Designed miniproteins, single chains, continued (5). Designs and how they scored, part 93

Each design is a single chain, and the fold is of that chain. pLDDT is the mean over its residues in the fold that is shown.

## One batch from the design tools (miniprotein)

Design m19219
Fold by ESMFold2-Fast:
Structure m19219 (fold): chain A 68 residues (1-68)
Amino acid sequence: SEEKRKEEGKKKIEELKKFAEMSDEELLEEINKNSAVPLEKYMTEEEIKEFIKELKEQAKAIVEAVEE
C-alpha cells in the first residue's frame, strides 16, 4: 500500500542519514553487527576503506536527493 511504501522509505532514509553521519569506524561496527562474519575476516583494510567511502558517498547523495 501507499502508506507502507512511504513508511519504509522514511526508515531507509533515516538509516542512510545515520550512515552518512557516522565515522568510518562507527559505520564498520554497524555493518559488522548486521553481518554473520566481520568484514575484516574476508576483506582487506583497503577494500573495507573503499567500501565504506562508497557507501557514505552514496548515502549522502540519496539523502540530498530526497530532502531537496
Scores: mean pLDDT 75

Design m19220
Fold by ESMFold2-Fast:
Structure m19220 (fold): chain A 89 residues (1-89)
Amino acid sequence: MKTVEVELDESDKEAIGKKFKKGDKYTFRLGSGPFSSIARKAAPDAPLGTRVTVTFEKDGILEKGDIITVEYELGRDSVHLTIKDIKKK
């Protein structure tokens, strides 16, 4: 288990404006989907096409300049990311 902070910038445009609730879970392949850029920042060594699951522990909307606290966990054939906190700029 590893915790990292990710700052949302222009590369995260597909995730910006997405509304979520605590407990929301999204599964996608790395390189597609709105949270892929965040997943690449949190787990830079994961190859494209890796199955990623993102779970949210906070309600909110992602905005450019937000700093998100991400907990990283390596699964058997996947990467599991938990968004623990969102710090507004």
Scores: mean pLDDT 79

Design m19221
Fold by ESMFold2-Fast:
Structure m19221 (fold): chain A 107 residues (1-107)
Amino acid sequence: NKVKEAEELITKSVGRTIRAVGHFEDGDIDAAVADLEESTRLLIEAGKILGMSEQTLEDIREWGRLTIEGFKALHKGDLERAEELFKKARELMEKVDKEMQRRKEKL
């Protein structure tokens, strides 16, 4: 039950990220940021349900912050800064995904 509840929240988080990309493509940076903030919140709630460590929850918060900053940099035309921020965000999410998988196997 906890794994299923967390997976439903992860699916909603992914949906919000897809919406954020759509809003960004339409030039609506404020709507994109709002969807990314909601995506991050949903993923943190999934992590809490799975009993993830506070360090992993902090990694999710940092992923969200870096992703939002990356989209803001892209919106301003700062491609180099956006690339650096998105690279750091991807590295954190790879770490989070591995820990989430490990935790699901233990429940």
Scores: mean pLDDT 89

Design m19222
Fold by ESMFold2-Fast:
Structure m19222 (fold): chain A 58 residues (1-58)
Amino acid sequence: APPAVRAKTLDEALQYLAERIRAGERPRLDELIAGTEKGHPGVAELMREVLERAEALV
């Protein structure tokens, strides 16, 4: 089973991102992902997946 700390961190991240999306900050999140893609394309792809999951909570 995954560590409880990692599960809690993911839930907190999803809640935080959902709040930012509701506040109209989606363009800022997209810019952050675009910046990450330049150095870490795999991390940027993961961030997009997490953001998509957060949108489902809005």
Scores: mean pLDDT 73

Design m19223
Fold by ESMFold2-Fast:
Structure m19223 (fold): chain A 70 residues (1-70)
Amino acid sequence: EEEGAEAVKKLYELQVKAARRGELSEEEEKEAEKYGEIVETNYGKKTEEALKEVEKRLLAEREAIAAARA
């Protein structure tokens, strides 16, 4: 469970890097493949749901920090 959750977080971070830079390095692409396999193994059909849950949690944390500054 913890290992799978960490892999989901790593995969999400790599997807964000790809979106912002337009590309991943060869090493980052290999890491994305590795973590993608771990996520598929642990979550299967729920892989997308697991990624969205991590994103939602990170967004909620950012909003809480922003609210605390206001």
Scores: mean pLDDT 71

Design m19224
Fold by ESMFold2-Fast:
Structure m19224 (fold): chain A 75 residues (1-75)
Amino acid sequence: MEEEKKKKLLEKLEEEMKRLKLDEEAQKAFLEGAEDVLNGMSLEELAKKAAEHADDENWPYWILGAGIALKLLKE
C-alpha cells in the first residue's frame, strides 16, 4: 500500500479508536492489527498471528483493528 494512503487510513482508524473509547494500550494493539492489514498481510498470515497472540491481554483489540481495516479496504 502507498505510504501516503496508509497514513490517511491510519488517521481515520485512530479517530475510530477514540470514538470507541479505547485506552492507550488498547489503541496500540488496534493500530498494530490495522497496520498489518494495510501492509498487505494475507488472511492466512493474519490467522497465524492471531493464534500466536491469543494469550496477549490486548489480543482482542488487535483483532478489532485488523477487522475494521479489512472492512475499510473492501468497502
Scores: mean pLDDT 75

Design m19225
Fold by ESMFold2-Fast:
Structure m19225 (fold): chain A 96 residues (1-96)
Amino acid sequence: SREAELEREEEERLREIEELAKNLTEEDIEIIKKALEEIDKIREENPLAREKIIEVIKETVQKLGLAGEDASDEEYLRKFQLLAAAVALLEEEKKK
């Protein structure tokens, strides 16, 4: 069923996020946080600046060694979303 496929995809996504969280250094976390702040600032200053946002995402993911120069924009966005979720998970744990 479609529901079983979505549940499986969510399980795999959560597993990837947990694995990234285990392997991220404090330096990696700061790099990701800086990228998130830069993206937020770009969106506030110019909501139409999609290309600048994609550029920040690509530079961040490449700097962390998680995608090659030949990777698609979709793969960069996917990887960056997982990284952002992993950082959010680690920040929640620090607040306890």
Scores: mean pLDDT 78

Design m19226
Fold by ESMFold2-Fast:
Formats: structure tokens, sequence, C-alpha cells
Structure m19226 (fold): chain A 85 residues (1-85)
């Protein structure tokens, strides 16, 4: 279920330009850092994801950038659901 959603998001992100992918990555990192302050139990997962995303951007690995962006979007969705409880 979540794996299929991640794959769908990654496929769409892969069609973006390098500039658009970097813009999306920066936005996702900002949102994740914000939520990590409210949910300490997710700090380790957020830090790991940001590190992987930064490494993928540095290496210009378009597929890995898309995969990490997809993981970030799904994590934001889960954190948003947690906030509503």
Amino acid sequence: MMEQLKASIARRVLTLSEEEQRSVAASIKKILKYYAKEFPQYQAKVNELITKLDNAVERKDKEEIANQIAEGIVLIYELEKEKLK
C-alpha cells in the first residue's frame, strides 16, 4: 500500500527537471525539520532521510533523488496524520 504510493510519487518526480527536483527537495527538508521538532520519535528517521537526499543531490542521482523525495512526502503525510490525533 505505502510502497505502491511511494513508487507512484517517485515516478512522477523523476519526470521533473533537475532544478524542479532540487526545489521540491528543499521544501520537503524544511517541512520535515519543522515536524521533527514536534515528534522526537521521528528525528532519527528524518535525519537519515535528509542525509540520503543530500547525498543523492550531490551525486546528481536523479532516480535516488526521486525515491528520497517520495519517502519524504509519505513521511510528511504520516506526521500530519499523527498531528491530527
Scores: mean pLDDT 80

Design m19227
Fold by ESMFold2-Fast:
Structure m19227 (fold): chain A 76 residues (1-76)
Amino acid sequence: AEKEIEKLIEEAAENARRGVRADKAGDSKTALEHFGKADKAKRQAVDLAIQNGLDYVEVDSKATRAINDAMLEEEA
């Protein structure tokens, strides 16, 4: 479960990066698809945390920070 959660957080961050790259290239459709995938991966990580009795608030915070950090890195 923990390894699956970490993978989902990594997938959320990577999709957020790809979304920013697509947006900067003027591909709004691809950007929205990647941002949607980032949100889905974050929700799946939180759901897995709840199902396994883990700290879902901590998992949500980690995923949110990873997404925000990834987006800021691509905007720079």
Scores: mean pLDDT 86

Design m19228
Fold by ESMFold2-Fast:
Structure m19228 (fold): chain A 78 residues (1-78)
Amino acid sequence: KVEELIKKAREYVELAKALADEARQSTSPQEKQALIDAARKYIEKARKYAEEVGKLNPELAEQIMKEVDEAEKRVDEV
């Protein structure tokens, strides 16, 4: 079910963005680093689901990969 894979990829993208936003607000270096590390793990999970989408629909996978890349940039900017 390609719709389930897309939903999972997008859920992980949103989780990564939320953690990046929390990291940006954190004044604790240890907490900030833990949130960034967790966000990066969610980016990896989103990317794996996007790759699975690509096996079924390459055009949809390209769009999801762009969403993953934007989330990764947000994490990197923290």
Scores: mean pLDDT 86

Design m19229
Fold by ESMFold2-Fast:
Structure m19229 (fold): chain A 60 residues (1-60)
Amino acid sequence: SEADLARAREMGRRYGAANPDASDEEMRTAAVTVARARGLPVTEELIAAFVEGAREGRTL
């Protein structure tokens, strides 16, 4: 859902701010781990939203 994607993006931003040196592979691994822990569907769309958030978070 759009709400799940928005939530994933926000969680990604927090991850990126805390892990500014994380690689794309590490961000994708974190996305899968967080999605499973939060009971969110592990989809490419959700992983992409988290990774986009993480890239944004690195600049904050």
Scores: mean pLDDT 82

Design m19230
Fold by ESMFold2-Fast:
Formats: sequence, structure tokens, C-alpha cells
Structure m19230 (fold): chain A 79 residues (1-79)
Amino acid sequence: NKEILEKLIKEFSKKYSKGVTAEDFEEAKIRALERIANIKREDARKLLNSDSELQRKLTEAITNADAELLKKLLEELKK
């Protein structure tokens, strides 16, 4: 899980240097949920749409490349 989080942060950090679109932000959030919570992409999108607080926190974590915050949020989603 920690290795997956580091990979997601690294990939998003790489996109920051190349420019990031709104679609890239949404994809990063979906991938975080998919990789850590083992949720299918469509289900991850539905979860984000139903939980505005989660959407906000994930956006903050990804925007700041904050691996610690991202880890905390995804750990809260684990079964």
C-alpha cells in the first residue's frame, strides 16, 4: 500500500512538470481509490461523486503531492 501511494504521488508529480488537466486530477483520484481500496474504476467514480468531503481531501492531497495525507485518506477507506 505504501509503495502504491509512492507510485501515485510520483506519477502525479511528473504530470505537474508537464502540465495537469482537470481530467488528470480526476484520473489520479480514481486510481488512488482503485489501487488502495481495490475498487473498480466505475465504482471509484461513484464513490467520489457521493462523498464531497473525500473528493475535496483527495484533491488537496494530490495537488500538494502529500503522500502522508493521501495515505491517511486511503487507510480510512480500507475494509
Scores: mean pLDDT 66

Design m19231
Fold by ESMFold2-Fast:
Structure m19231 (fold): chain A 70 residues (1-70)
Amino acid sequence: MVEEFGEKVKQEVLEELRRAGVSPELIELTEAGLDDSIEEALALEDPEEGIRYIRQAAELLRRIALEQQA
């Protein structure tokens, strides 16, 4: 559940960054950050907290990548 949610969010973020013309290097860094965030979320005892953590991490990483491409 949490893992499936994380993979879906990861794909959506990475596709958005590719469409926005973000560099492959920055996309790779964002993917690594999302993978780390999903792993940390899976270590949380509460699945709802894990989902919330993934959402917050994805929004932060997405914003950073879009800002750095400028």
Scores: mean pLDDT 82

Design m19232
Fold by ESMFold2-Fast:
Structure m19232 (fold): chain A 72 residues (1-72)
Amino acid sequence: SGLEEIRRLGAELGLSQELIDRIVAIAGKSEENLRRLRRFLEALKAGYQSGDLTPEQVAEHAARLVEELERE
């Protein structure tokens, strides 16, 4: 399912279980949120694999987006 793909991407990126649970909760609210979060996490993965992003920057970017979406 799309939510299991989100959990897998978060785990691959080394995100905390707390942050993954928050991402999954937002993704579960709508199909649009699911697509946006999946594309965002895939972009973070690409940046991490290319060396453009550190693990710390990946976690910071993910947390920032989650906080923004939770305010909507």
Scores: mean pLDDT 86

Design m19233
Fold by ESMFold2-Fast:
Structure m19233 (fold): chain A 66 residues (1-66)
Amino acid sequence: ASIGLGKEGDKYFGGATAGDRVLTSTAETALGAAEKALEGLDELDPEAAEKLRPRVLEQAKKLDAA
């Protein structure tokens, strides 16, 4: 499982992948996009979501602070 964060225009995008499932999220902040992506991943693979949560949220906070 993986989570990616990106920015396009004035919005942030989050993508979560678990097995054959891919979920995308959008928000006005990187933290918001990350939280939505983690929620989606938690429904598909809760163990992977829990393991990735601290790193993904830290990355999102850095993006919002920049």
Scores: mean pLDDT 80

Design m19234
Fold by ESMFold2-Fast:
Structure m19234 (fold): chain A 60 residues (1-60)
Amino acid sequence: MEKLRQQVMEMADLLLDHYGGGQADRDEMRRRIDNSSESELRQLLRELQRQLRALGLPLP
């Protein structure tokens, strides 16, 4: 579970950096991740991977 949360946060940070997100956006994402089940985290991971690929950004 811990590794999954870290992967999701790393991908979210890359996406937020691309869109010019600030600390408040990162804090909100972290709260979402901390309150998510494993299935929700896996769904979020897939969504973030899709968005990063669409933007041509490398996956961590």
Scores: mean pLDDT 80

Design m19235
Fold by ESMFold2-Fast:
Structure m19235 (fold): chain A 90 residues (1-90)
Amino acid sequence: ARSVSYSVVKVGDEAVASITATGPPGVSGEETAQRLRDSFEQASKELGITPKKVLVRPSETDPETAHLVAVFDSVEDAQKVAERTKELLL
C-alpha cells in the first residue's frame, strides 16, 4: 500500500512541515527516504520555495516508512511544498 501524510505547525516565526511516506510492499525505508527526498526537492523547485532546513530519515519502527522534516519561513510555503510532495509520491 502507498500512503503519504503530512502536518504543518507554526513555531515562532517559522513553520515546520513533517511528511511521512510508506512505500509499496518490499520497498525499504531507505528507498522510501530517497523517493521522499527526491519528490520534496522537485516540489520545492517547481514552486520556487527554498526550505531553511531539511532532514530525511527512514522510520525506526517500520521497515517501509520514511519521515521528512523541513523548516520554512511561512505556514503557506510549508503547506504548498508538503501538498505537492504528497501529489508527486502518490
Scores: mean pLDDT 84

Design m19236
Fold by ESMFold2-Fast:
Structure m19236 (fold): chain A 86 residues (1-86)
Amino acid sequence: MKEIKEKVEKLSEEGEKIVEEKGEDDPEAQKKMLKKALEMAKEINEKEKTEITELLIELYEVYLKEGREAGEKLLEEKRKELEEKL
């Protein structure tokens, strides 16, 4: 998990920088960040399958393919399950 942890940390730092530089409402910056997050989530899930990683993959795919409204709806449906897990 060492290599995956470092990749996830770098992704988080890069994502935070993109959000700060371009703002939350920049769809190109958000799309690039989501694509990277999806790739990392898939790599993590392939090595260690978890409910959180599966959920993240599903959310990112829906956001990228069907847009924000579809992603928000999926997130709302899974919000209760996430709260119980936390």
Scores: mean pLDDT 66

Design m19237
Fold by ESMFold2-Fast:
Structure m19237 (fold): chain A 97 residues (1-97)
Amino acid sequence: SALAEALIRAYLRLNPEADEEALRKHAEEAAKKLKKIAEEEIEKVEEEAEKLGDPLIKEIAEILRELKENWEKDVERTAELIERLLRLQREGYLREL
């Protein structure tokens, strides 16, 4: 899928020495999980951002919305957004992809 290709591209930017074939097997499952998170959680994250006024939660909500709008039409933009989400996940701000 286009989202899986974006995930592979984002991951290779963070780890260029990685085995692409191994990543491709993981990327399809990660793409399914990411779609589920974006589709099910986006409204809740946006509501939480509005109530708390937390700039980080607001940024996460904006990334998820923009990701959903681009994940089938712009692989490059989607890869950039995924790279940002992966960094936030490493910092413990997101549940596992």
Scores: mean pLDDT 75

Design m19238
Fold by ESMFold2-Fast:
Structure m19238 (fold): chain A 92 residues (1-92)
Amino acid sequence: SHKARALAALDRIRALVAEAAARGALSPETAQQILALVDETEALIRAGAPVEEILAQLSRLSALVSTIADPALRAAVERELREAAHAVLQTA
């Protein structure tokens, strides 16, 4: 399902962020902020929130992700955010 695809993309973001924080490539503070926004986005998807609300939350997450200094990590997380947004749009 499109919902399952969006949730899977969020799970991959969690894995990328946790790994990066563990190796010191991402500050614990930024990692916690990203994970909190991912959790909030998942809660909206699971609650069946309006697509516009989910996309607005993904936009906030994208703005934070754009501040990641590691270009490979930033690109990987941005790829998963695009997958989540695309999957959410398919539920509209």
Scores: mean pLDDT 89

Design m19239
Fold by ESMFold2-Fast:
Structure m19239 (fold): chain A 74 residues (1-74)
Amino acid sequence: NVDKLISYAQASLEDDSKLYALALEMKDNRAELELADPGSLQLLATELQSVVSKKSGSAATLAKSLLAEVKALQ
């Protein structure tokens, strides 16, 4: 469920553990993510872009990696 992934991306702005949860959920739900509609993927990419802009260090690196993965599916 991409809505759950978007929620984790949003929550990660206040809690870095939600980025790790997002990474695990993206791995576990890869087939669903590959079949997601373009609008949902774009919303997830937009939230991850926000996380990349607002975080630093390892959290920013992880967010950039997840964003690249989402963009590769578009």
Scores: mean pLDDT 83

Design m19240
Fold by ESMFold2-Fast:
Structure m19240 (fold): chain A 61 residues (1-61)
Amino acid sequence: MSEEDLQKEIEESMRLISLSVLSLEPDPEKSRRGVEAFRESIENGDSVLEALRKGIEAMEK
């Protein structure tokens, strides 16, 4: 396994965990904003950690 393959697997797992955490928000509208911001951040090439931070910020309005 290459370093790139290992990194890809870790990032994929972290994405799934991050989405699960954002989905635990009891307000469904806040959860939706968080998930949308997370996905947008990932699409823009941000790290999973940065995407999670932006998702949390989006939930705060």
Scores: mean pLDDT 76

Design m19241
Fold by ESMFold2-Fast:
Structure m19241 (fold): chain A 100 residues (1-100)
Amino acid sequence: DMEELRKEIEEAKKILEERLEELRRKGTEENRAEAERLEREFRARLEMFEMIANGVSYRELAEWIRRLRAELEARGLITPAEAAALERSAEAFLAKAEAE
């Protein structure tokens, strides 16, 4: 399952990278910001799956999500509502970590 998932993610990543490159090539400032947001979002999902597959703790996953949120907020790539959603996800993983 995880090996098949990784292969699907890699194939999806290649397609996304081609689309992001096209958006940047055509780019207005808005298109570049949208492309960067999509790239960060997809990369975040891929990194999350890799962390889970590698057996990282729920605590480490929660800390990683919080770092991602801070980076995206600092770059102006997410809304307050999206930041709140990421924080809820981090809290959910932290709760799992504390449940042992």
Scores: mean pLDDT 68

Design m19242
Fold by ESMFold2-Fast:
Structure m19242 (fold): chain A 105 residues (1-105)
Amino acid sequence: PVSKVNLKKEPPIPLEEAREYLRKARELIREAKENPEKAEELLLEAALYIAKAAQAVEDPKTVLRVIGLILRGIGAILDGDYDEAARSLEEAIRLVEEALEKKEK
C-alpha cells in the first residue's frame, strides 16, 4: 500500500497498553457475570477496551473480525443475553491477543 510520503511519525498504541486494555476487559466481563444488574454497563465498557486494544492490530482482516464480534456482543447486551455477550467479547479478546502474540514471536 502506498500512503502519504511526507508522513513523519505517529506513535502507534504500545503492545503493553493494548494488553492492559485486554486485561481490563476480561475483569469487566468477570464483574458482569457476578453482578447481573450492572452487566449491561460493564460489558459495554469491556467492548470499548477491546476496541482500544484493537488499535494495536495492523491486519485489517483481523480488525474487522474483532469489530464483528464486538457488534455481536452489543447486540446480545441489547437482547439481555449477557452470557452470549460475554462469549462474543471473550472471543474478540482472544483474536486480539493472538494477533499481538504473532508480532512478538
Scores: mean pLDDT 79

Design m19243
Fold by ESMFold2-Fast:
Structure m19243 (fold): chain A 68 residues (1-68)
Amino acid sequence: MSEKEKLKEGVEKAIKQLKEKENMPDEEARKLRDEMYEYIETLDIEEAEKKIKQLVIETLDKLAARKA
């Protein structure tokens, strides 16, 4: 399996966990997934990984703030 395919699987798992554990809305999940996939397609693997990790952290912070 390619490195890009492994990264895509990681994205799908992260999105699923954000939806199930953090109650992320479907529209936000779709936008986040699309943005992460754009990084995988347009950047090299290392840069895509960094961007995806940053997006996950930022999304978790935003979802936590909404629960308050």
Scores: mean pLDDT 79

Design m19244
Fold by ESMFold2-Fast:
Structure m19244 (fold): chain A 98 residues (1-98)
Amino acid sequence: MEEMEEKALKKFPEAKLVKKLKDGTLIYELGNKVIIVLPPEEFNAKDIVDELKKLFNLDLDLEELTDILKKVKEESNGKTSYIVIDKETGAFVDYGSL
């Protein structure tokens, strides 16, 4: 958990931590972007959708987000991963591993 926050801040030094989810998922804000940092373990896509709606009024499709998150996790080979979403459009703009 602490190591995930350090990795996130190294990659996105100006990002502000907004929320920590029960599964260890971290939600950051950086300007007009939302950065979601995913633990190498399991995560709950529905909790992410619900929290993004609550925090940023982002209405993301659960199935589309689930598919994107699964792909990012598989490509990250058991490492901490991230996705970047545009706050105004909900568009997925970047992803990677930390």
Scores: mean pLDDT 80

Design m19245
Fold by ESMFold2-Fast:
Structure m19245 (fold): chain A 92 residues (1-92)
Amino acid sequence: MEAIRKANGAHFLLLAAGVSLSLGDTETAVEMAEAAGELALEALRLAGASEETIERIEELHRRLLEAARAGDAEAVRKAALELMRLLDEAVS
């Protein structure tokens, strides 16, 4: 299913963002986090997710980007895990 492929892409990019941040590459981490959020939203739209679920992912994506820009690895990990969890629930 296309939605599952997009969700898997988002998971990969979230992992890549965390790795980039651990290497001190904040710019790459932000870029990967931006791409992950876009894929997650696309997966949700393809899966027919509710407006409420889409709004929650948008908020989590905003927090993820803020954390990545700040170089806050703990905040990035927390936001990424919650985003992945919500995405999996909506796409499965």
Scores: mean pLDDT 83

Design m19246
Fold by ESMFold2-Fast:
Order: structure tokens, then C-alpha cells, then sequence
Structure m19246 (fold): chain A 68 residues (1-68)
């Protein structure tokens, strides 16, 4: 569910405050790649829904990393 993904993103961001900007970005990229693979393999979302979800998670990660 999207709410669970948002919770995971918030937990990631809380920990990211202790990381360097480079490490935080690298881990964010890894997280997005893993999420993208999971969504593709699950078949639960249409391609449009999957793209929208991944774009939203990316926006949240980029906004939060920019705030650090």
C-alpha cells in the first residue's frame, strides 16, 4: 500500500540525516531500483500506476534530501 511505502520512506529519511549527501543519494537510488523491480515482478499495478507510484516516491526522496 502507498501508506506503507510512505512510512518506509520517512524511516529512510530519518536515518539519512546521519549519512553524507553522497551516501544518502546512493541509498535512495538503490531503494528506488529495488522498488521498481518489486513493482514490475508483482504485476499488481498497471504500467501507468507503477510509473506514478515510483515518480511520487522519487519526488519525496528528492525533496527530503534537498532539505538536508
Amino acid sequence: AEAQLLQEVEEFLAEARSWSPEEARRRAEHFLASLGQFVRDSGLLSPEQAAALLARVRELLEAALAAI
Scores: mean pLDDT 73

Design m19247
Fold by ESMFold2-Fast:
Structure m19247 (fold): chain A 76 residues (1-76)
Amino acid sequence: SKEELLEKFREEMLRRADEVIEQAKAAGLTDQEILDLVNREIAEEVRRFKEKYPDLSDEDIRKVALEVAREALERL
């Protein structure tokens, strides 16, 4: 279903964000540099997801991306 696809997308994006945060912290990057990397990764994942699932609304995908960005900020 649409809801299952969006939930899976959210989980995958959060997993990717966590990996980026962990690797960047290990590399000694600042919180601001880490946030920039996470936002860049989110933008790329959104682009790929829209290409794969063109029937999903841009609004629903954007809402998931914003939730992931917010949670990533809270994990810093």
Scores: mean pLDDT 84

Design m19248
Fold by ESMFold2-Fast:
Structure m19248 (fold): chain A 87 residues (1-87)
Amino acid sequence: KEKLLEELLKELDENLERGLLSEESAEAYKELLRALLESEEEAIEKLREMLEERKRKNPETPQEEVDRAEALIPELVKEAIEYLEKQ
């Protein structure tokens, strides 16, 4: 679990150094990964914050797409946690 987090954080840092990822995106992904390892509820909250930030930056995003994404968050978090536990 902790080793997987370290490996994923290293990959994020490498992508940031290559210019494939912005510093803001790297920080958001690192926080999400930490939240996934802390609790399902914290990961759901973090993903909702990221969705709200994306909507704020892209106000033309249809509300139906935002609502659909929000409804999928608990399932996505559960799948991500199960994936991380299997590795």
Scores: mean pLDDT 68

Design m19249
Fold by ESMFold2-Fast:
Structure m19249 (fold): chain A 65 residues (1-65)
Amino acid sequence: MYTHELEVDGKKVTITVDEDSVTYTVPSDASEEVKQKAQEFRDQLQEVVDLLREAREAAERAARL
């Protein structure tokens, strides 16, 4: 488990990356912009996870030899 805290527009956002999941916590009083940025970070991390999965699948197919 890896936890990263960042500050966006004076609001504290916590992003937690687990072995197979990415979660984030935004204060309830955060603006829509802060929530949007947190979601964008999560989406970017999810894209990386998806690319790694694709690479693993390709490696498994190549490992037939």
Scores: mean pLDDT 72

Design m19250
Fold by ESMFold2-Fast:
Structure m19250 (fold): chain A 55 residues (1-55)
Amino acid sequence: MSDDYQLAKDTLISMGVPESQANKLAHQISLDNQKNPQSKQQIIQQAKQKAQQAL
């Protein structure tokens, strides 16, 4: 499990996304980051954006 997955998951949960949905979105963010590595700040920003779209 990558640190990027945990960072994305924690960000999603902190924004009110249910754990089951946060797990799915964090996994997707982690996969996207594996293809094109991003900074920790960009991962947090991406997670926030996905949380707003999911809620």
Scores: mean pLDDT 78

Design m19251
Fold by ESMFold2-Fast:
Structure m19251 (fold): chain A 80 residues (1-80)
Amino acid sequence: GPVDEAEVNEALALIYLHLGKEAFERGDYEEAVKWYRKAAELAAPDSPLRQEALRNMAEAYEKLGKTDEAEKLRKQAESL
């Protein structure tokens, strides 16, 4: 059958979330934001995975001193 786009996107989102967490643990917050953004884009809109990606991206932005961006992302995650 055809490739299940939703299944592929979920698997890729999980991989990107993991890459973001590894970058964050290394203190590479710019790279962490990049991976978390990719994870959030591929995750289903109302999914716990998207919520986690947005929360983690907010924390990375806060580490970069981008507090306004961090607060907007936390609010977006909490509205799920």
Scores: mean pLDDT 83

Design m19252
Fold by ESMFold2-Fast:
Structure m19252 (fold): chain A 79 residues (1-79)
Amino acid sequence: MERIQAILDRAGAAARAATERDGPEWARANLGKALAEAAVEGSKLNPKDKQLLDQGRQIYEERYQEAVAATEAARAAAA
């Protein structure tokens, strides 16, 4: 459980960084790549994390999309 939370936290950080660097459209387009990279990284640390990520894929995708939208909204509010 704790390790899957770390992967989700990395997803949020990656979404923010991508949105700040390349914009929200590019960040959304890179969701599939971010999922694949997180799954590979998780499997290197603990094979069970990959299974948990596969089971929680919808939550992971929702977390990433929410972080992109939140970053986009924050940028709009700051402008």
Scores: mean pLDDT 66

Design m19253
Fold by ESMFold2-Fast:
Structure m19253 (fold): chain A 106 residues (1-106)
Amino acid sequence: GDARRRAEELGRAGVEAAKAGNYEEALRHLEEGARIAAETGDKEAARAVARAALETALIALKQGEYDLAIRAAEIGLEALEAAGVDDPFLKGMLELLRAVARVLSR
């Protein structure tokens, strides 16, 4: 529905902001997408946010922005949990990136 489309557009905007080095903007877009997924319970909207969060976390890790990688991964995980999405691969990848970023930030 509309929620999935909006989440996909916000996720895309978040990834593009991260590629441009605009990490605060990237996180704002992901958080808005996560809010839409949580409020609607739309599982595909939640997956779209989680995928964008995964890409954002990878971009942040490549640039040594470990706190931003942690925050992006956490937004993706929260979106999946709030919408009741059981996606072990996507959850596992987000948890792995969060763990890697936490180790590297020390």
Scores: mean pLDDT 89

Design m19254
Fold by ESMFold2-Fast:
Structure m19254 (fold): chain A 72 residues (1-72)
Amino acid sequence: DEVKEKEEKLKEAQEKAKEADPRFPDISDLNDVQRASALTGGMIRAIGDGNEEALKATKETMKADDELVKAK
């Protein structure tokens, strides 16, 4: 199931983002708009903190979310 595989990739990307920024929210229960808002907030925080690792992980999570939306 392609949707399920994309959901698993999103969860993996989220875990890496949480490793880089422990304040990263759990986005699995959020709708598309709420996830976009949370990811944008994560990017702004990473930029403000100068946390390049968190920024990269957040961008990868955003890519995984985009792939999941396209698979639906």
Scores: mean pLDDT 77

